# Designed miniproteins, single chains: the designs that were tried, part 77

Each design is a single chain, and the fold is of that chain. pLDDT is the mean over its residues in the fold that is shown.

## One batch from the design tools (miniprotein)

Design m2668
Fold by ESMFold2-Fast:
Structure m2668 (fold): chain A 70 residues (1-70)
Amino acid sequence: SMDELRERINKIIEETAKKLKEKGASGEEIKELADELIQHTEKLLLEGASGEEILEEVERLAEELVKKIE
């Protein structure tokens, strides 16, 4: 269901934010990267991607965003 998809996406965003904080990212950097992840998720939903495709892409982007922190 859509509610289950949102719950799983929110969990990925929360886990990503925790990883960024652990790597020493500032609160502003964490917010910017989390907002980027949310915007990408919304774009995929508008484009009619399946829940499975959205979850896979969100997880992939989350890993890339974590790697951006020096």
Scores: mean pLDDT 78

Design m2669
Fold by ESMFold2-Fast:
Structure m2669 (fold): chain A 78 residues (1-78)
Amino acid sequence: MASFEEKVKALQAKVEAEIAKLTDDEKKKQLVIDAISELLGVPKEIIYEAFYNKDEAAREKLVEAAEKLREKAAELDA
């Protein structure tokens, strides 16, 4: 059985793949950024900077938010 933590990790990978597919459509980019912002609780500007401008500080904030989400998922599996 896949744990809830593993399912969350798989979901994150799928979201990243979908972002790559939607890169040419500005409207779809905004929709995907909105979804990630709601999922991770991170401001949309941080997500934009991390994925498009490769801002190191913004990436660190996304990693921290993703780790907190995984910790909560692991607690639910426990």
Scores: mean pLDDT 68

Design m2670
Fold by ESMFold2-Fast:
Order: structure tokens, then C-alpha cells, then sequence
Structure m2670 (fold): chain A 64 residues (1-64)
């Protein structure tokens, strides 16, 4: 369970990094990656704390 969830989290972060490389705005990167995170929350019912941690990583990637 945790291994699959970690893979999905990494996929979201990888897509965010790819969007940054493609020149998308930080706000668009955050929005799109956050939408995928919300879908992951629905599928795996992850805690708000865990979701917040992934959201912070998305923001860090988007700002760079």
C-alpha cells in the first residue's frame, strides 16, 4: 500500500518538474499538480497532513 502511494506521489512531483521545464507558470504547475494530488486523496484516502506535505513539495518545484 505505502509503496504504491509513494510511487504515485513521485509521479505527481515528476509531472510538476516536467511542467516547469516546459515553461508553464508556477500557478499553472501548482494548480495542475494539486488536482492530481486531490485525485490521489480520493483513491487512497490519505491524511490532510500527508497531502499538505506533498503540496509543499509541489510549491517548491513550481517556484524553481
Amino acid sequence: MEEELEKKKKEILKKAAEMVKAGESPLDVIRKASEELLELQRLYEISAKDASEVQMEIIKIAKK
Scores: mean pLDDT 78

Design m2671
Fold by ESMFold2-Fast:
Structure m2671 (fold): chain A 109 residues (1-109)
Amino acid sequence: MLSKEELVKLGEEYVEKGLEAFAEGDYEEAIEYFEKAIEYYEEALGKDDPNVARAKVLLGAAYLKKKKYEEAIKAFEEAIRAAEKAGTEEGKEVKEVAEELLELAKKLK
């Protein structure tokens, strides 16, 4: 079993890889990387951590680029829930971004 610190570092690494793929337009690869980041963060920090919420926002954004609106909506709703339960100022900022993107995804569907 990996340490909590090693799992967080892997989550950060996969977020960076996902953002690089996203910037290159490789949205399918970005989705895979963001899903990996979420798995590592959830194991290390639990599902209601701001890092999990932020990674779910990124996952939803990648789904939006692929016009997978139902998957994007689900990701943003899960991000909002995680951010709200985190109860931090960072979580509040992530929640506000996720709510705006959720509204956009619902309008595009």
Scores: mean pLDDT 90

Design m2672
Fold by ESMFold2-Fast:
Structure m2672 (fold): chain A 86 residues (1-86)
Amino acid sequence: GIMEKTKELVEKLSNLPREEALKLPDEEEQVKYLKEKKEELEKFLEAAREQALAQNSVSPQLEVLEEIYRKSKEKIEELLEELKKK
């Protein structure tokens, strides 16, 4: 169903930044990539919230994208925490 496909898509896409970061050879490069990606995602989420409030417009596509970005940000924060402990 739509909910199942949405969940699979969210899980797959939200893992991509973490997976790409882990493929980078140096931990400094991984940290830099993750920090930059986190900032990009935060800016998108703020802009999306402001636009939704201003226009009273809830797009199903935007809701899915916001969830992907929120989960992606969470996974980035988890990996950054792990890398800081080294």
Scores: mean pLDDT 76

Design m2673
Fold by ESMFold2-Fast:
Structure m2673 (fold): chain A 110 residues (1-110)
Amino acid sequence: MYNAFDLAKEAGVPLGIALSLAVAVQLAKRAGYDPEKVAEFIVEAIRLLKEHGVSTAKAVNLVLEILKAAMEGKPVDVKKLAETYDIPEELIREVVELAKKYGFPVEEVE
């Protein structure tokens, strides 16, 4: 199972941020999601965003917002997220497709 140290190492984030990610994984587990799949999604999505020049803070906040939407069964407004985080819509769609790959039922608004 992923702990805060594993998340810090694998996602390339500071330990303080990794602690908040570990809390998100625990909340997802309590909601009935596989914590290993949640952690794998978080790590892969943050790495993808950072590879495309997105800052660590923006990457973490976007990934947590998409995860929260998936857990709440709400659709993701890709255009609104692109405007809010100043990230290309195409890149946000790649993160949504990663969520689907890891078994999260997330859909785009339009």
Scores: mean pLDDT 82

Design m2674
Fold by ESMFold2-Fast:
Structure m2674 (fold): chain A 64 residues (1-64)
Amino acid sequence: SSKREKLVKEARKLMHEAHENLDKIPLETYQKLVDDYAQILRGELSVKETEEVIKEWKKILEEV
């Protein structure tokens, strides 16, 4: 769906930000982001679940 496509694009942008701050993010946290991103790309999460994951990522990245 168009909403899912926009969420994937947002997730990609946030993953880029996470990679830029790799030295400031615990390795276990970064690995979780990578795993979450893979699930999003594979369509394994609902739209609502994807929104929740992205919201978590934004909160993590705001504190870096």
Scores: mean pLDDT 86

Design m2675
Fold by ESMFold2-Fast:
Structure m2675 (fold): chain A 81 residues (1-81)
Amino acid sequence: SMMEERKRKVEKEAEELFKEYSTTSKVPTLDTDPEVGEKAVEIAREFLKKAAEKYGIPMSVAMKPPEAFERAVKKVQEEQE
């Protein structure tokens, strides 16, 4: 299905975007698909949640992705309407 192919592509691009941010601090740009940006933030939150559970850190702290990354995603979304 073409819909399943698009979903898989968005998930892959979101994982790539999160990896780039975590390794090089590269932030999303205006050319970033909003769906990819949203999925990347979701991946970051799941990562932080699992780390919190493993290391016993408060969930209120763990559920916040890096402020710079979340702010960059929000800015891209606002510029794209």
Scores: mean pLDDT 60

Design m2676
Fold by ESMFold2-Fast:
Structure m2676 (fold): chain A 84 residues (1-84)
Amino acid sequence: DEELERLLEEARRVVEANPDNEELQRNLKLAEEHLKKNTPKSRALAEIHAGSVVSLARMREAIDRLEKLGSKKALEEALKEAEE
């Protein structure tokens, strides 16, 4: 129960940090709607949807970092700045 609330709080922070990501917002909304029903099944569904928000955000953050680092221009600029 407390662990589920902690997961939802983490998911809310993730959505707040990524306000333009509609997929994360949708999953958080589903998690909150399921939690409101307050049954064992709805709590499990809330955990699944909140967990997917955290997982999807971490995956998208990793992709964004790789794209910024994998950009030839960003890599070339970083290499030029690192040269003495």
Scores: mean pLDDT 70

Design m2677
Fold by ESMFold2-Fast:
Structure m2677 (fold): chain A 82 residues (1-82)
Amino acid sequence: MITASNLSELPLEKQIQFLADFIEFMIKVESFSEEDKENLKTIFNSIPKEEKEKVLKELEEKFSDSEIGKKALEFMRSLLKE
């Protein structure tokens, strides 16, 4: 289980890189399970609220051409509305 507390201790650039690596992993294995969503939610919620929109836009530039990437981006966008 990935914990938000461990991720929040990392510099912002490393948090973004870890999030990007996880999305790339999901794309590579063609997986978007409920467990993947919970892990993605935990990683994304470790990012400071003020940085989340900027991070999401950066990830959209990298992953919008992938079906799994689009699903991950839409899921993270929904988390911003909560």
Scores: mean pLDDT 78

Design m2678
Fold by ESMFold2-Fast:
Structure m2678 (fold): chain A 71 residues (1-71)
Amino acid sequence: MDERIKEAAEEIYRLIKKHYEETGRITSEDIQRVVEEVTKRYGLTPAEADRALMEALYRFGKELYKEYLES
């Protein structure tokens, strides 16, 4: 995976995690705004943005799923 896409995925992950830690929730609209901002800053194509989002959400979801199983 291109370094640009990796950096974008890390940024999306950090922004989603920060929003979730501050508000206790994350909506599809919150995710869309984060993706649009990061896509613009990194100059990603729609396909690259989708790949970066998928990587970020996989990491975030895995952390939430682990927390859910320990509850």
Scores: mean pLDDT 79

Design m2679
Fold by ESMFold2-Fast:
Structure m2679 (fold): chain A 60 residues (1-60)
Amino acid sequence: MSQVESVLKGFEDALAETPKEKRPEFADLAVDRVKEVAPNDKELIEAMEKKKEEVIKEAK
């Protein structure tokens, strides 16, 4: 897997282990961390932002 695929997979696995009500907060922190560490990785940031949006909508 590419680094992007590996990071996204880890993110999704961590979300699955996170209580549903806390997933939006976890997703927000994960996206912020990626933007801080890899601001030029637009593909990864976009993929994580998309997943975060989905998680937030599901929790609403």
Scores: mean pLDDT 77

Design m2680
Fold by ESMFold2-Fast:
Structure m2680 (fold): chain A 90 residues (1-90)
Amino acid sequence: MEEIERVVERFYELLKQALELAKDPETREAIHEALTLLGGFVGSDDKEEEFELAMEALERALELAKDPETIEAIEEARRLLEELRRLYEE
């Protein structure tokens, strides 16, 4: 349980970093959507659906991101989201 909480906290921190680094509104909105969807994922009974939606939002943000630092933060957040999915599967 504590491991899941640490991954979630790290994910939030990375997306907040990406949000501050992102200069265009479209990338910022995509990152905000991913943050909102993660909140739903943690509290949801249907974690698989929320996970897929959050992953799609992160992929969209990655496509829109122009700064290498923002791209790296989003990529790492995607990795943490996949790790979070594995933790909930076990």
Scores: mean pLDDT 75

Design m2681
Fold by ESMFold2-Fast:
Structure m2681 (fold): chain A 95 residues (1-95)
Amino acid sequence: MADEEQALELMLEGIEALKKEDFEAAAQKFLEAADLLSHKPGLADALRALAEALKAKDKIGAAMGLDSLGAAFEERGLLELAEKAREAADKLLES
C-alpha cells in the first residue's frame, strides 16, 4: 500500500534527523510512521516508544528502541534500514 511506502520514507527521514541530532524532528517522523502502520501493532508500538524516548532525551531508551526497530526491519528483509537503525543507536550512545 502507498501508506506502507510512505511510512518507510518517514522512518528513513527520522533516522536522517537523528544523524543531525534533531531529536524533535526524528520523534515527529517516527510518530507519523506509527500512525500509518496502526494495522501492524508491534512496529507501530516500537516507533511510538522510540519517539517518546527521543522527546524525553532518553538516549538509552532511544537506542534500545532503535535496536528493536532494526530487528523488526531484519524480519521484514529490510536489511539496509536495519543497519541504519543500528548505526543511529550506536551514535546516540556515543554522544
Scores: mean pLDDT 79

Design m2682
Fold by ESMFold2-Fast:
Structure m2682 (fold): chain A 65 residues (1-65)
Amino acid sequence: MKYIEELVNIAKEKGLDPETIERLKKIAETLSEEQKKNLVEMIKNMSKDEIERLIDALEEYLKKR
């Protein structure tokens, strides 16, 4: 899917490790198309550390849903 590919590419460009990229991909697979689009826009303006923190927060949120 277009947004999942964009998320993976941004994560690679930001220097995230393969394990963290797979975590991000799994999160994206559970999201609606609008949520994926919003996530792409958010991470484009984030540092590697900010994206890692966001992934941790989203995993905790989605784990309880």
Scores: mean pLDDT 80

Design m2683
Fold by ESMFold2-Fast:
Structure m2683 (fold): chain A 68 residues (1-68)
Amino acid sequence: MMSELQKLFKLAHEGNLEEVEKLDLKKALEEMQKVADEWGMSVEDLIRLQVSNEEAREYVLEKLKELE
């Protein structure tokens, strides 16, 4: 099965913000934290690197701030 992080990156790449809003963003961000830690970078840096769609990037960064 696709992880919540993999779903997030796929939908963000597609610019599908409506479907991104339906994801378990807390779980996706927890998965991002593990990847960021493995790569020696912050979750914010990982989001900026991996989420190329500007609207999706801003949305995910806003949700990260709400969960911290």
Scores: mean pLDDT 75

Design m2684
Fold by ESMFold2-Fast:
Structure m2684 (fold): chain A 60 residues (1-60)
Amino acid sequence: MYRIKVKPGTSIKPVKDKIEELGGRVIKEELPNYLIVELPKDEVKKLLEHPEVESVEEIK
C-alpha cells in the first residue's frame, strides 16, 4: 500500500484516474490532500512523474 500526497489546490480526480490507469486502486481518501492506494511496485515511479503528485510513501 502507498500513501499519496497530492499538491494543495489541485483536483484529486486526475490523480485517481492515473492510479487506475497504472493498474492501481484507491482504498481511501484522506482529506485534505492524501490518498491511500494499492499500486504495483513498478508503477510507483510513473505516478511520481505526475505533476499533481507531491510524494509517494510506502505503507507496510
Scores: mean pLDDT 80

Design m2685
Fold by ESMFold2-Fast:
Structure m2685 (fold): chain A 82 residues (1-82)
Amino acid sequence: SLEQFNKILNILKPVTFLNKEQREKLSQLIVEKYPEKVINDTEDLVKVISEVLNLDEDTVRRALLQEDEEAVQLLVQRLKEH
């Protein structure tokens, strides 16, 4: 839904290593795969991004927290493959 899409975009807003188009693409992929999933916070996003991009939850968590440059690059690369 548009509401879910915008909510995910708002949670992704601090994720500055992704540009606007990449954040919109990621939000769309999540909504398409999990249209009824309630996503309220970063930890909910970690779980769904892990499944959508086929990455370990720990890798996704480190990337979203911007703690690991290799994790960031891996997330960006997997998103580009979609």
Scores: mean pLDDT 84

Design m2686
Fold by ESMFold2-Fast:
Structure m2686 (fold): chain A 80 residues (1-80)
Amino acid sequence: SAELEARARELEARIRRLKERLKAIKDKLSPKDATILGFLLAVASSEVHMARRVPARAEELLRAAEEQIRAVEEMLKKHE
């Protein structure tokens, strides 16, 4: 559906931006925080990828990806 494709594309763009931001501030992060952030982004990316392949679970997977993305955004905000 057009809605699911638009949401997936938006989340992919957000993940890409967060990966670049993480790379830019890597020296300011503890190894633990860097690992957690990298893991959450990898999980979010996988969930978006699976949402495109399994339409029946797309809503669930996109929602899960959005939650991972928000967790990353919140962790990065604490380093501002």
Scores: mean pLDDT 86

Design m2687
Fold by ESMFold2-Fast:
Structure m2687 (fold): chain A 96 residues (1-96)
Amino acid sequence: SETLELLKEYSEFLEEFAPTLVKLYEGKVDEKEREEVVKKLKELIEKAKEVIEKLKELLEEYKDKDPELAEGLKLQIELLKKLIEKAEEFIKKLEE
């Protein structure tokens, strides 16, 4: 599942950059760390948008044919949208 692969990539990002995110709240993030984190977050946002579009196409195909699968697709879309919102919040905070 592209959604599961993307969630794993996001989890690995959070683990790798947890120290940088802590420094962000302390106002101690340097320019190079900010650029690296922003770049990674923007890449995750673009990947999430691409996966959402694929999931929306599947949802339209299956919404009347398989309601259980359709519900699972809706949950995946919602989860990826929340990932995008959180990533955009981090970018905004890093660019302040």
Scores: mean pLDDT 81

Design m2688
Fold by ESMFold2-Fast:
Structure m2688 (fold): chain A 100 residues (1-100)
Amino acid sequence: SELVIEQLEKAVETLREALEKKLSNKEVGELLKKTAEEFRKLVEENPELSEEEKQILLGVADYLESVGEEVEKEKDEKKVRQLVRHAILTLEHIIKEIKE
């Protein structure tokens, strides 16, 4: 789905910008949770999406929310950056799998 791919690519860009702006751990966690809520809203506002597309979007939302909760509790900035980089790679892998 082009809509699903576009939302995933937007999330990747948002997370990359967070790394470049050197946001605090709290700001990064809040951003991850906000991005997760944007995926949930997309599912609620687009009932015409297939069950497979909804499952992908909600799965990504759950994943990003969990990473956001972990980031907010973390005190090591290097570990937070590693978690965000891993989230970017995970989303990029999902995009690749959908395109193939």
Scores: mean pLDDT 86

Design m2689
Fold by ESMFold2-Fast:
Structure m2689 (fold): chain A 71 residues (1-71)
Amino acid sequence: ASMTATVSEENIEDVLVRFVIEHGATNEDLVEITDEAGRSRRGTLADAAELIREMLAEAGVDEMTLTIRLL
């Protein structure tokens, strides 16, 4: 179960809310977040917003296409 979306600081919360609704996920569930370059980060859904912010900052971009997968 995965979701792909273009994510920015402005829409992180909306993307994560949609993922929760679509997959019935909880804050304790583990997710894997992958960018278009194949770089991945893992953490809880509760940490997902901060993981995405770190990925944006590391890439030096305001937005990127990410795939969020429930583990």
Scores: mean pLDDT 85

Design m2690
Fold by ESMFold2-Fast:
Structure m2690 (fold): chain A 95 residues (1-95)
Amino acid sequence: MDELREEIKELEERLKKLIERADALGAQAKAAGNAQAIALVRQAVIKLTAAGISLAGASFSLSQGDEETAREEIERAKELIKEAEELIKQAEEEI
């Protein structure tokens, strides 16, 4: 249980950094007038938002003693974060 709480915390910190990167990149894409980069950043933000919801769900499930659901939500958040990182990288390459 404590290991899962630490994993959620680490993913929340990673998520925060990615949101900050996406915000900065979105501003750069708009300044450059790059429609493809803007679209990629928007897709990344949607996935980061979904990841945040999954991490909140994981934390709630752990508070209820439901480690199985917490693990499923953590794995979902990891996949969404990975997809968002790939979109951010693609957007950075467009600018």
Scores: mean pLDDT 89

Design m2691
Fold by ESMFold2-Fast:
Structure m2691 (fold): chain A 85 residues (1-85)
Amino acid sequence: MDADIAVGVAEITLAVARLGMEKGDYEGAKRLYERAIELLEPFKDDPEAQAVLAEAYRNLSEAYRKMGNEEEAEKWDKKAEQVAA
């Protein structure tokens, strides 16, 4: 899979996950954000993939926070900052 394809698939996955968040399906959204991260991880050195990874990490952090897991939320927030820097 090329970086461009991975980014496109991940963006669609994030859009579906965001709909889950809006409907209160935080566990379902979490699984989709994790899938997007898995798709992008091989391309972590690509600037476009880095931007989508940072978004996925921030959204995963929010999902964990909504589920009451503040420790995991903090972990993913830090990963988002590291990718964007």
Scores: mean pLDDT 83

Design m2692
Fold by ESMFold2-Fast:
Structure m2692 (fold): chain A 71 residues (1-71)
Amino acid sequence: SMYVEVIRVERLSADSARITLGVYDKETGELLGERTLTVTRADGSPLSDAELEAMARAAQEGLQIHLELEE
């Protein structure tokens, strides 16, 4: 069994950021792997800090659900 945490959110530009997610073992707490994704607003408008936090939470939740469905 695994769980997902947000390790880092790095703003690359006003409209782009890199989100790093960690996949951990629920029993040992060991880091099993990392997943990195880049988010960019399609219209080039600035991403607010609140939007980046929401995107990071959505990515964490989506990966968590995906891992639970693959069991």
Scores: mean pLDDT 80

Design m2693
Fold by ESMFold2-Fast:
Structure m2693 (fold): chain A 70 residues (1-70)
Amino acid sequence: MVTKEEILELIKQAEEAIKKGKLDEAWKLLEQTIQAIREAVKNKELSPEELKEIGERIQKLIEKLKELEA
């Protein structure tokens, strides 16, 4: 089962990859995080409040990655 904690850990790993300049790795981790979120939503493992919080963090992560790629 995919948990909120597991999703948050993937986000942390993606941020760490950005910090280390591993942009390709950060994008892979972001894709894995989105897949984990989809599975958690399908299994009703996330509340609407949790999904909003995670969504805001993902949006900031994507924005930062796009800024660094540009």
Scores: mean pLDDT 79

Design m2694
Fold by ESMFold2-Fast:
Structure m2694 (fold): chain A 81 residues (1-81)
Amino acid sequence: MAKKLAEEAIKLAKEGLELIKEGRELLKSDDLETILRGIGLILRGIGLAFEAKLLIEKYKDEAPKELVEEGLKLLEKAGLK
């Protein structure tokens, strides 16, 4: 069970990180509507990354260490240290 939940947490962290990256690229636009869409993507990505962090913290002692470390690295890239 813990391994599957850690894999799901990694998937959420990856999805969150991709949304944050996409949103940051949209912030480079001169168009206000595009900038606002970028902000929305960043906020959604942060939400997914927090959900992933909660899952990793809950199951870190039961999940394979390698999966936990991968998840934590993705969270650091998302700005969650």
Scores: mean pLDDT 80

Design m2695
Fold by ESMFold2-Fast:
Structure m2695 (fold): chain A 69 residues (1-69)
Amino acid sequence: KEEELEREVLQALALIGSAISKNAAKRATPEEQEKYNKAAELFDESARLAPTDPEKARELLKEGFEIAK
């Protein structure tokens, strides 16, 4: 089903975003570290909500990517 695939994709993207952001934070300057930590928190929340609230998960995923710029 389309909805099932979308939830799985959202969760996978959020988990990948979280992992990348956490790794970036470990290697970042102090200023950038706070930015990546905030992005990771949003991605973790997105991954948690993806199975039950895909719309909210999508919003959090978008915010995470905007912060991670």
Scores: mean pLDDT 81

Design m2696
Fold by ESMFold2-Fast:
Structure m2696 (fold): chain A 64 residues (1-64)
Amino acid sequence: MDDKRRDSFRSAADSAIRQVDDGVFSQQVRDIANDIRRMIDDNSPFSKVVDLQRKMSDVVSQQV
């Protein structure tokens, strides 16, 4: 997996957590973002990270 892709997903997860702290997104978004960060740190397969990122985007779309 590309380092730039990992950095991008980590940055997106960090942004999502900030939106939860601001009351814009639910705790479910924080949970998924934390799972993304953990999978990146654990060197999980790219496909698993992409699946979680897609799930996070779907949850966000349901809320906004």
Scores: mean pLDDT 76

Design m2697
Fold by ESMFold2-Fast:
Structure m2697 (fold): chain A 77 residues (1-77)
Amino acid sequence: NAEELKKKGLEAFKNRDYEKAVEYFTQAAEILEKEGKSDAEVYNLLMQAYLKLGDTEKAKEYFEKSLEISREIVKKY
């Protein structure tokens, strides 16, 4: 359940366990992607967790994924 994994990731992030936060948010994103869904919030949380870990390359990747979801909303303008 993506929602349960997202909650576990948020709790880990709050406790400054950024490695576990990345693990849970990645699992949530994978479930959503397999269901044909996208969640800009999960990608934003992954970006933040990777920044806390010092992984700027992964943070940039998830920032770009979050922006792409946002662009789909305004694509007709």
Scores: mean pLDDT 80

Design m2698
Fold by ESMFold2-Fast:
Structure m2698 (fold): chain A 84 residues (1-84)
Amino acid sequence: KEALREEALRLLREAQALAERGGELMPTDEVEALELGVRAAELALPALELARESGELSEEEAEAGIAHLERLREWAEEQKKKLE
C-alpha cells in the first residue's frame, strides 16, 4: 500500500509538470505542447490505477479519471495530427 501510494504520487507529479510545461508552450509551440499533454496522460493513467489499488481513490473515481485522461489523450493526438 505505501509503495503503491508513493509510486502513484511520483507519477502524478511528473504528469503535472509535463502538463504545466505543455500549457506554457501551447501559444508558441502547439505540437510540442500536445506531445507533452499526451506524455502527461500516459503517466497519469497508471498513477490512477495505483491510487485505486492503494485505496486513495474509489473504483468510480478511478474509472472516471481514467476515461477522462484517455479522452484527453485521444483529443491531443488528433489535434497534433491536424497540425502535422
Scores: mean pLDDT 77

Design m2699
Fold by ESMFold2-Fast:
Structure m2699 (fold): chain A 100 residues (1-100)
Amino acid sequence: NKNILSLEEMQQLVEDTFENMIKRLEEEYPELSEELSEEEKELLKKRGIEVIDVPKIREEWEKMDKSDPEGQLAFLQRADTLAEKVAEALEEHKRELAES
């Protein structure tokens, strides 16, 4: 594939992607806008799901190398996927508790 984006354009794209993803996650999954409870973390560990919330995503983003926009974009894609899995697992657990 032909690369058509400069490094500067790619850096802007990943920064915009980060800001848009965080805003979307906070709007769609308000429970992820703060650090998850110990009970929620234990549930995720029991289900083999990596614990992630918005504060952890922000912390990892600040540690990333800005000269590696491809790595930054890959992190955002992984974080988005994990956040969705976390939200789904928490909702499923709430349904299971309602039936017992």
Scores: mean pLDDT 80

Design m2700
Fold by ESMFold2-Fast:
Structure m2700 (fold): chain A 100 residues (1-100)
Amino acid sequence: SHMERLSLITQMEIMAITAGLYVAGLRYPEEREFLEELIEKIVEVVKETDFSNRESLLAGLERIIDLLDEGAAKSKNPEVVALLKAERDRLLALKAELER
């Protein structure tokens, strides 16, 4: 179904985001602890999300978007800020598609 496809895409995108944040922590060691804490918070949201339920998926996406926005506001590295904003915009696009 369309919902099953969007759910799978969302799961893959979240995994890509966590991988990207991990790699950014390797590139910017001063941001590593901050980015690892952000990844842990995202993983906790994922554990609490029922990806087979549209309302749960939307709530999970909103929580991760908020975490990325908070991360972008707290980061002192402009390249990390740009990464967090880009990933947030990708999740906002997925959320908009799920709300149709």
Scores: mean pLDDT 89

Design m2701
Fold by ESMFold2-Fast:
Structure m2701 (fold): chain A 77 residues (1-77)
Amino acid sequence: KKELADRFEAKAEEHRETDPVRAYAYYNLAMELYKDDPERAQRYAEKRNEVLKSITEPVDARELNAIADELRAEAEK
């Protein structure tokens, strides 16, 4: 759980400037891992919201979900 969340956070930081949509997806995945821990989930949500400020084009929710599914598959292998 923590190990996976740490990986998502590291990848989000890596992509923050080059692909903010992907960074947003990574932070969102980390937040979902801690949905039963609101304090920790809030920290990831804050980072997610900072990245969201840099996204200037409307992003389809399906695109975000597709990225999230891809990242989950990568993290499990």
Scores: mean pLDDT 71

Design m2702
Fold by ESMFold2-Fast:
Structure m2702 (fold): chain A 61 residues (1-61)
Amino acid sequence: SIDAQLAELGERIDAARTREEVDAQMQQLLDLIRQHADDEAVQERALELARRAAEVYAAIQ
């Protein structure tokens, strides 16, 4: 399910140790956003994950 995919993506973002790993997860997130453009709940969850990815990315620097 999409909920499971978003949950797994969140876990991978939190586990990322390099900027390249974060970028790879962000590409997957953007693909999911595009595929579910009409799903408000998915868009909201994806925005939360994007914010989290930015935090992890900044911490790695």
Scores: mean pLDDT 83

Design m2703
Fold by ESMFold2-Fast:
Structure m2703 (fold): chain A 63 residues (1-63)
Amino acid sequence: DWKSGDMAADYGMKGDIDGAHEAVRKGGETKEGRSRAAFAAILSASSKGNVDAGQRASIGAAL
């Protein structure tokens, strides 16, 4: 859902990758909802330079 995407983005901005991953897992009963949350987390974390490729892959795996 949209709130889970916002939470994932906030965690990504703070560099809290574990929190972002949990927000993605929580983010929806549907694959689409989880996909949006994962994208928001990856985008926010990447814009801050807080994650490497492995961490981005880990967030994506929550889908």
Scores: mean pLDDT 57

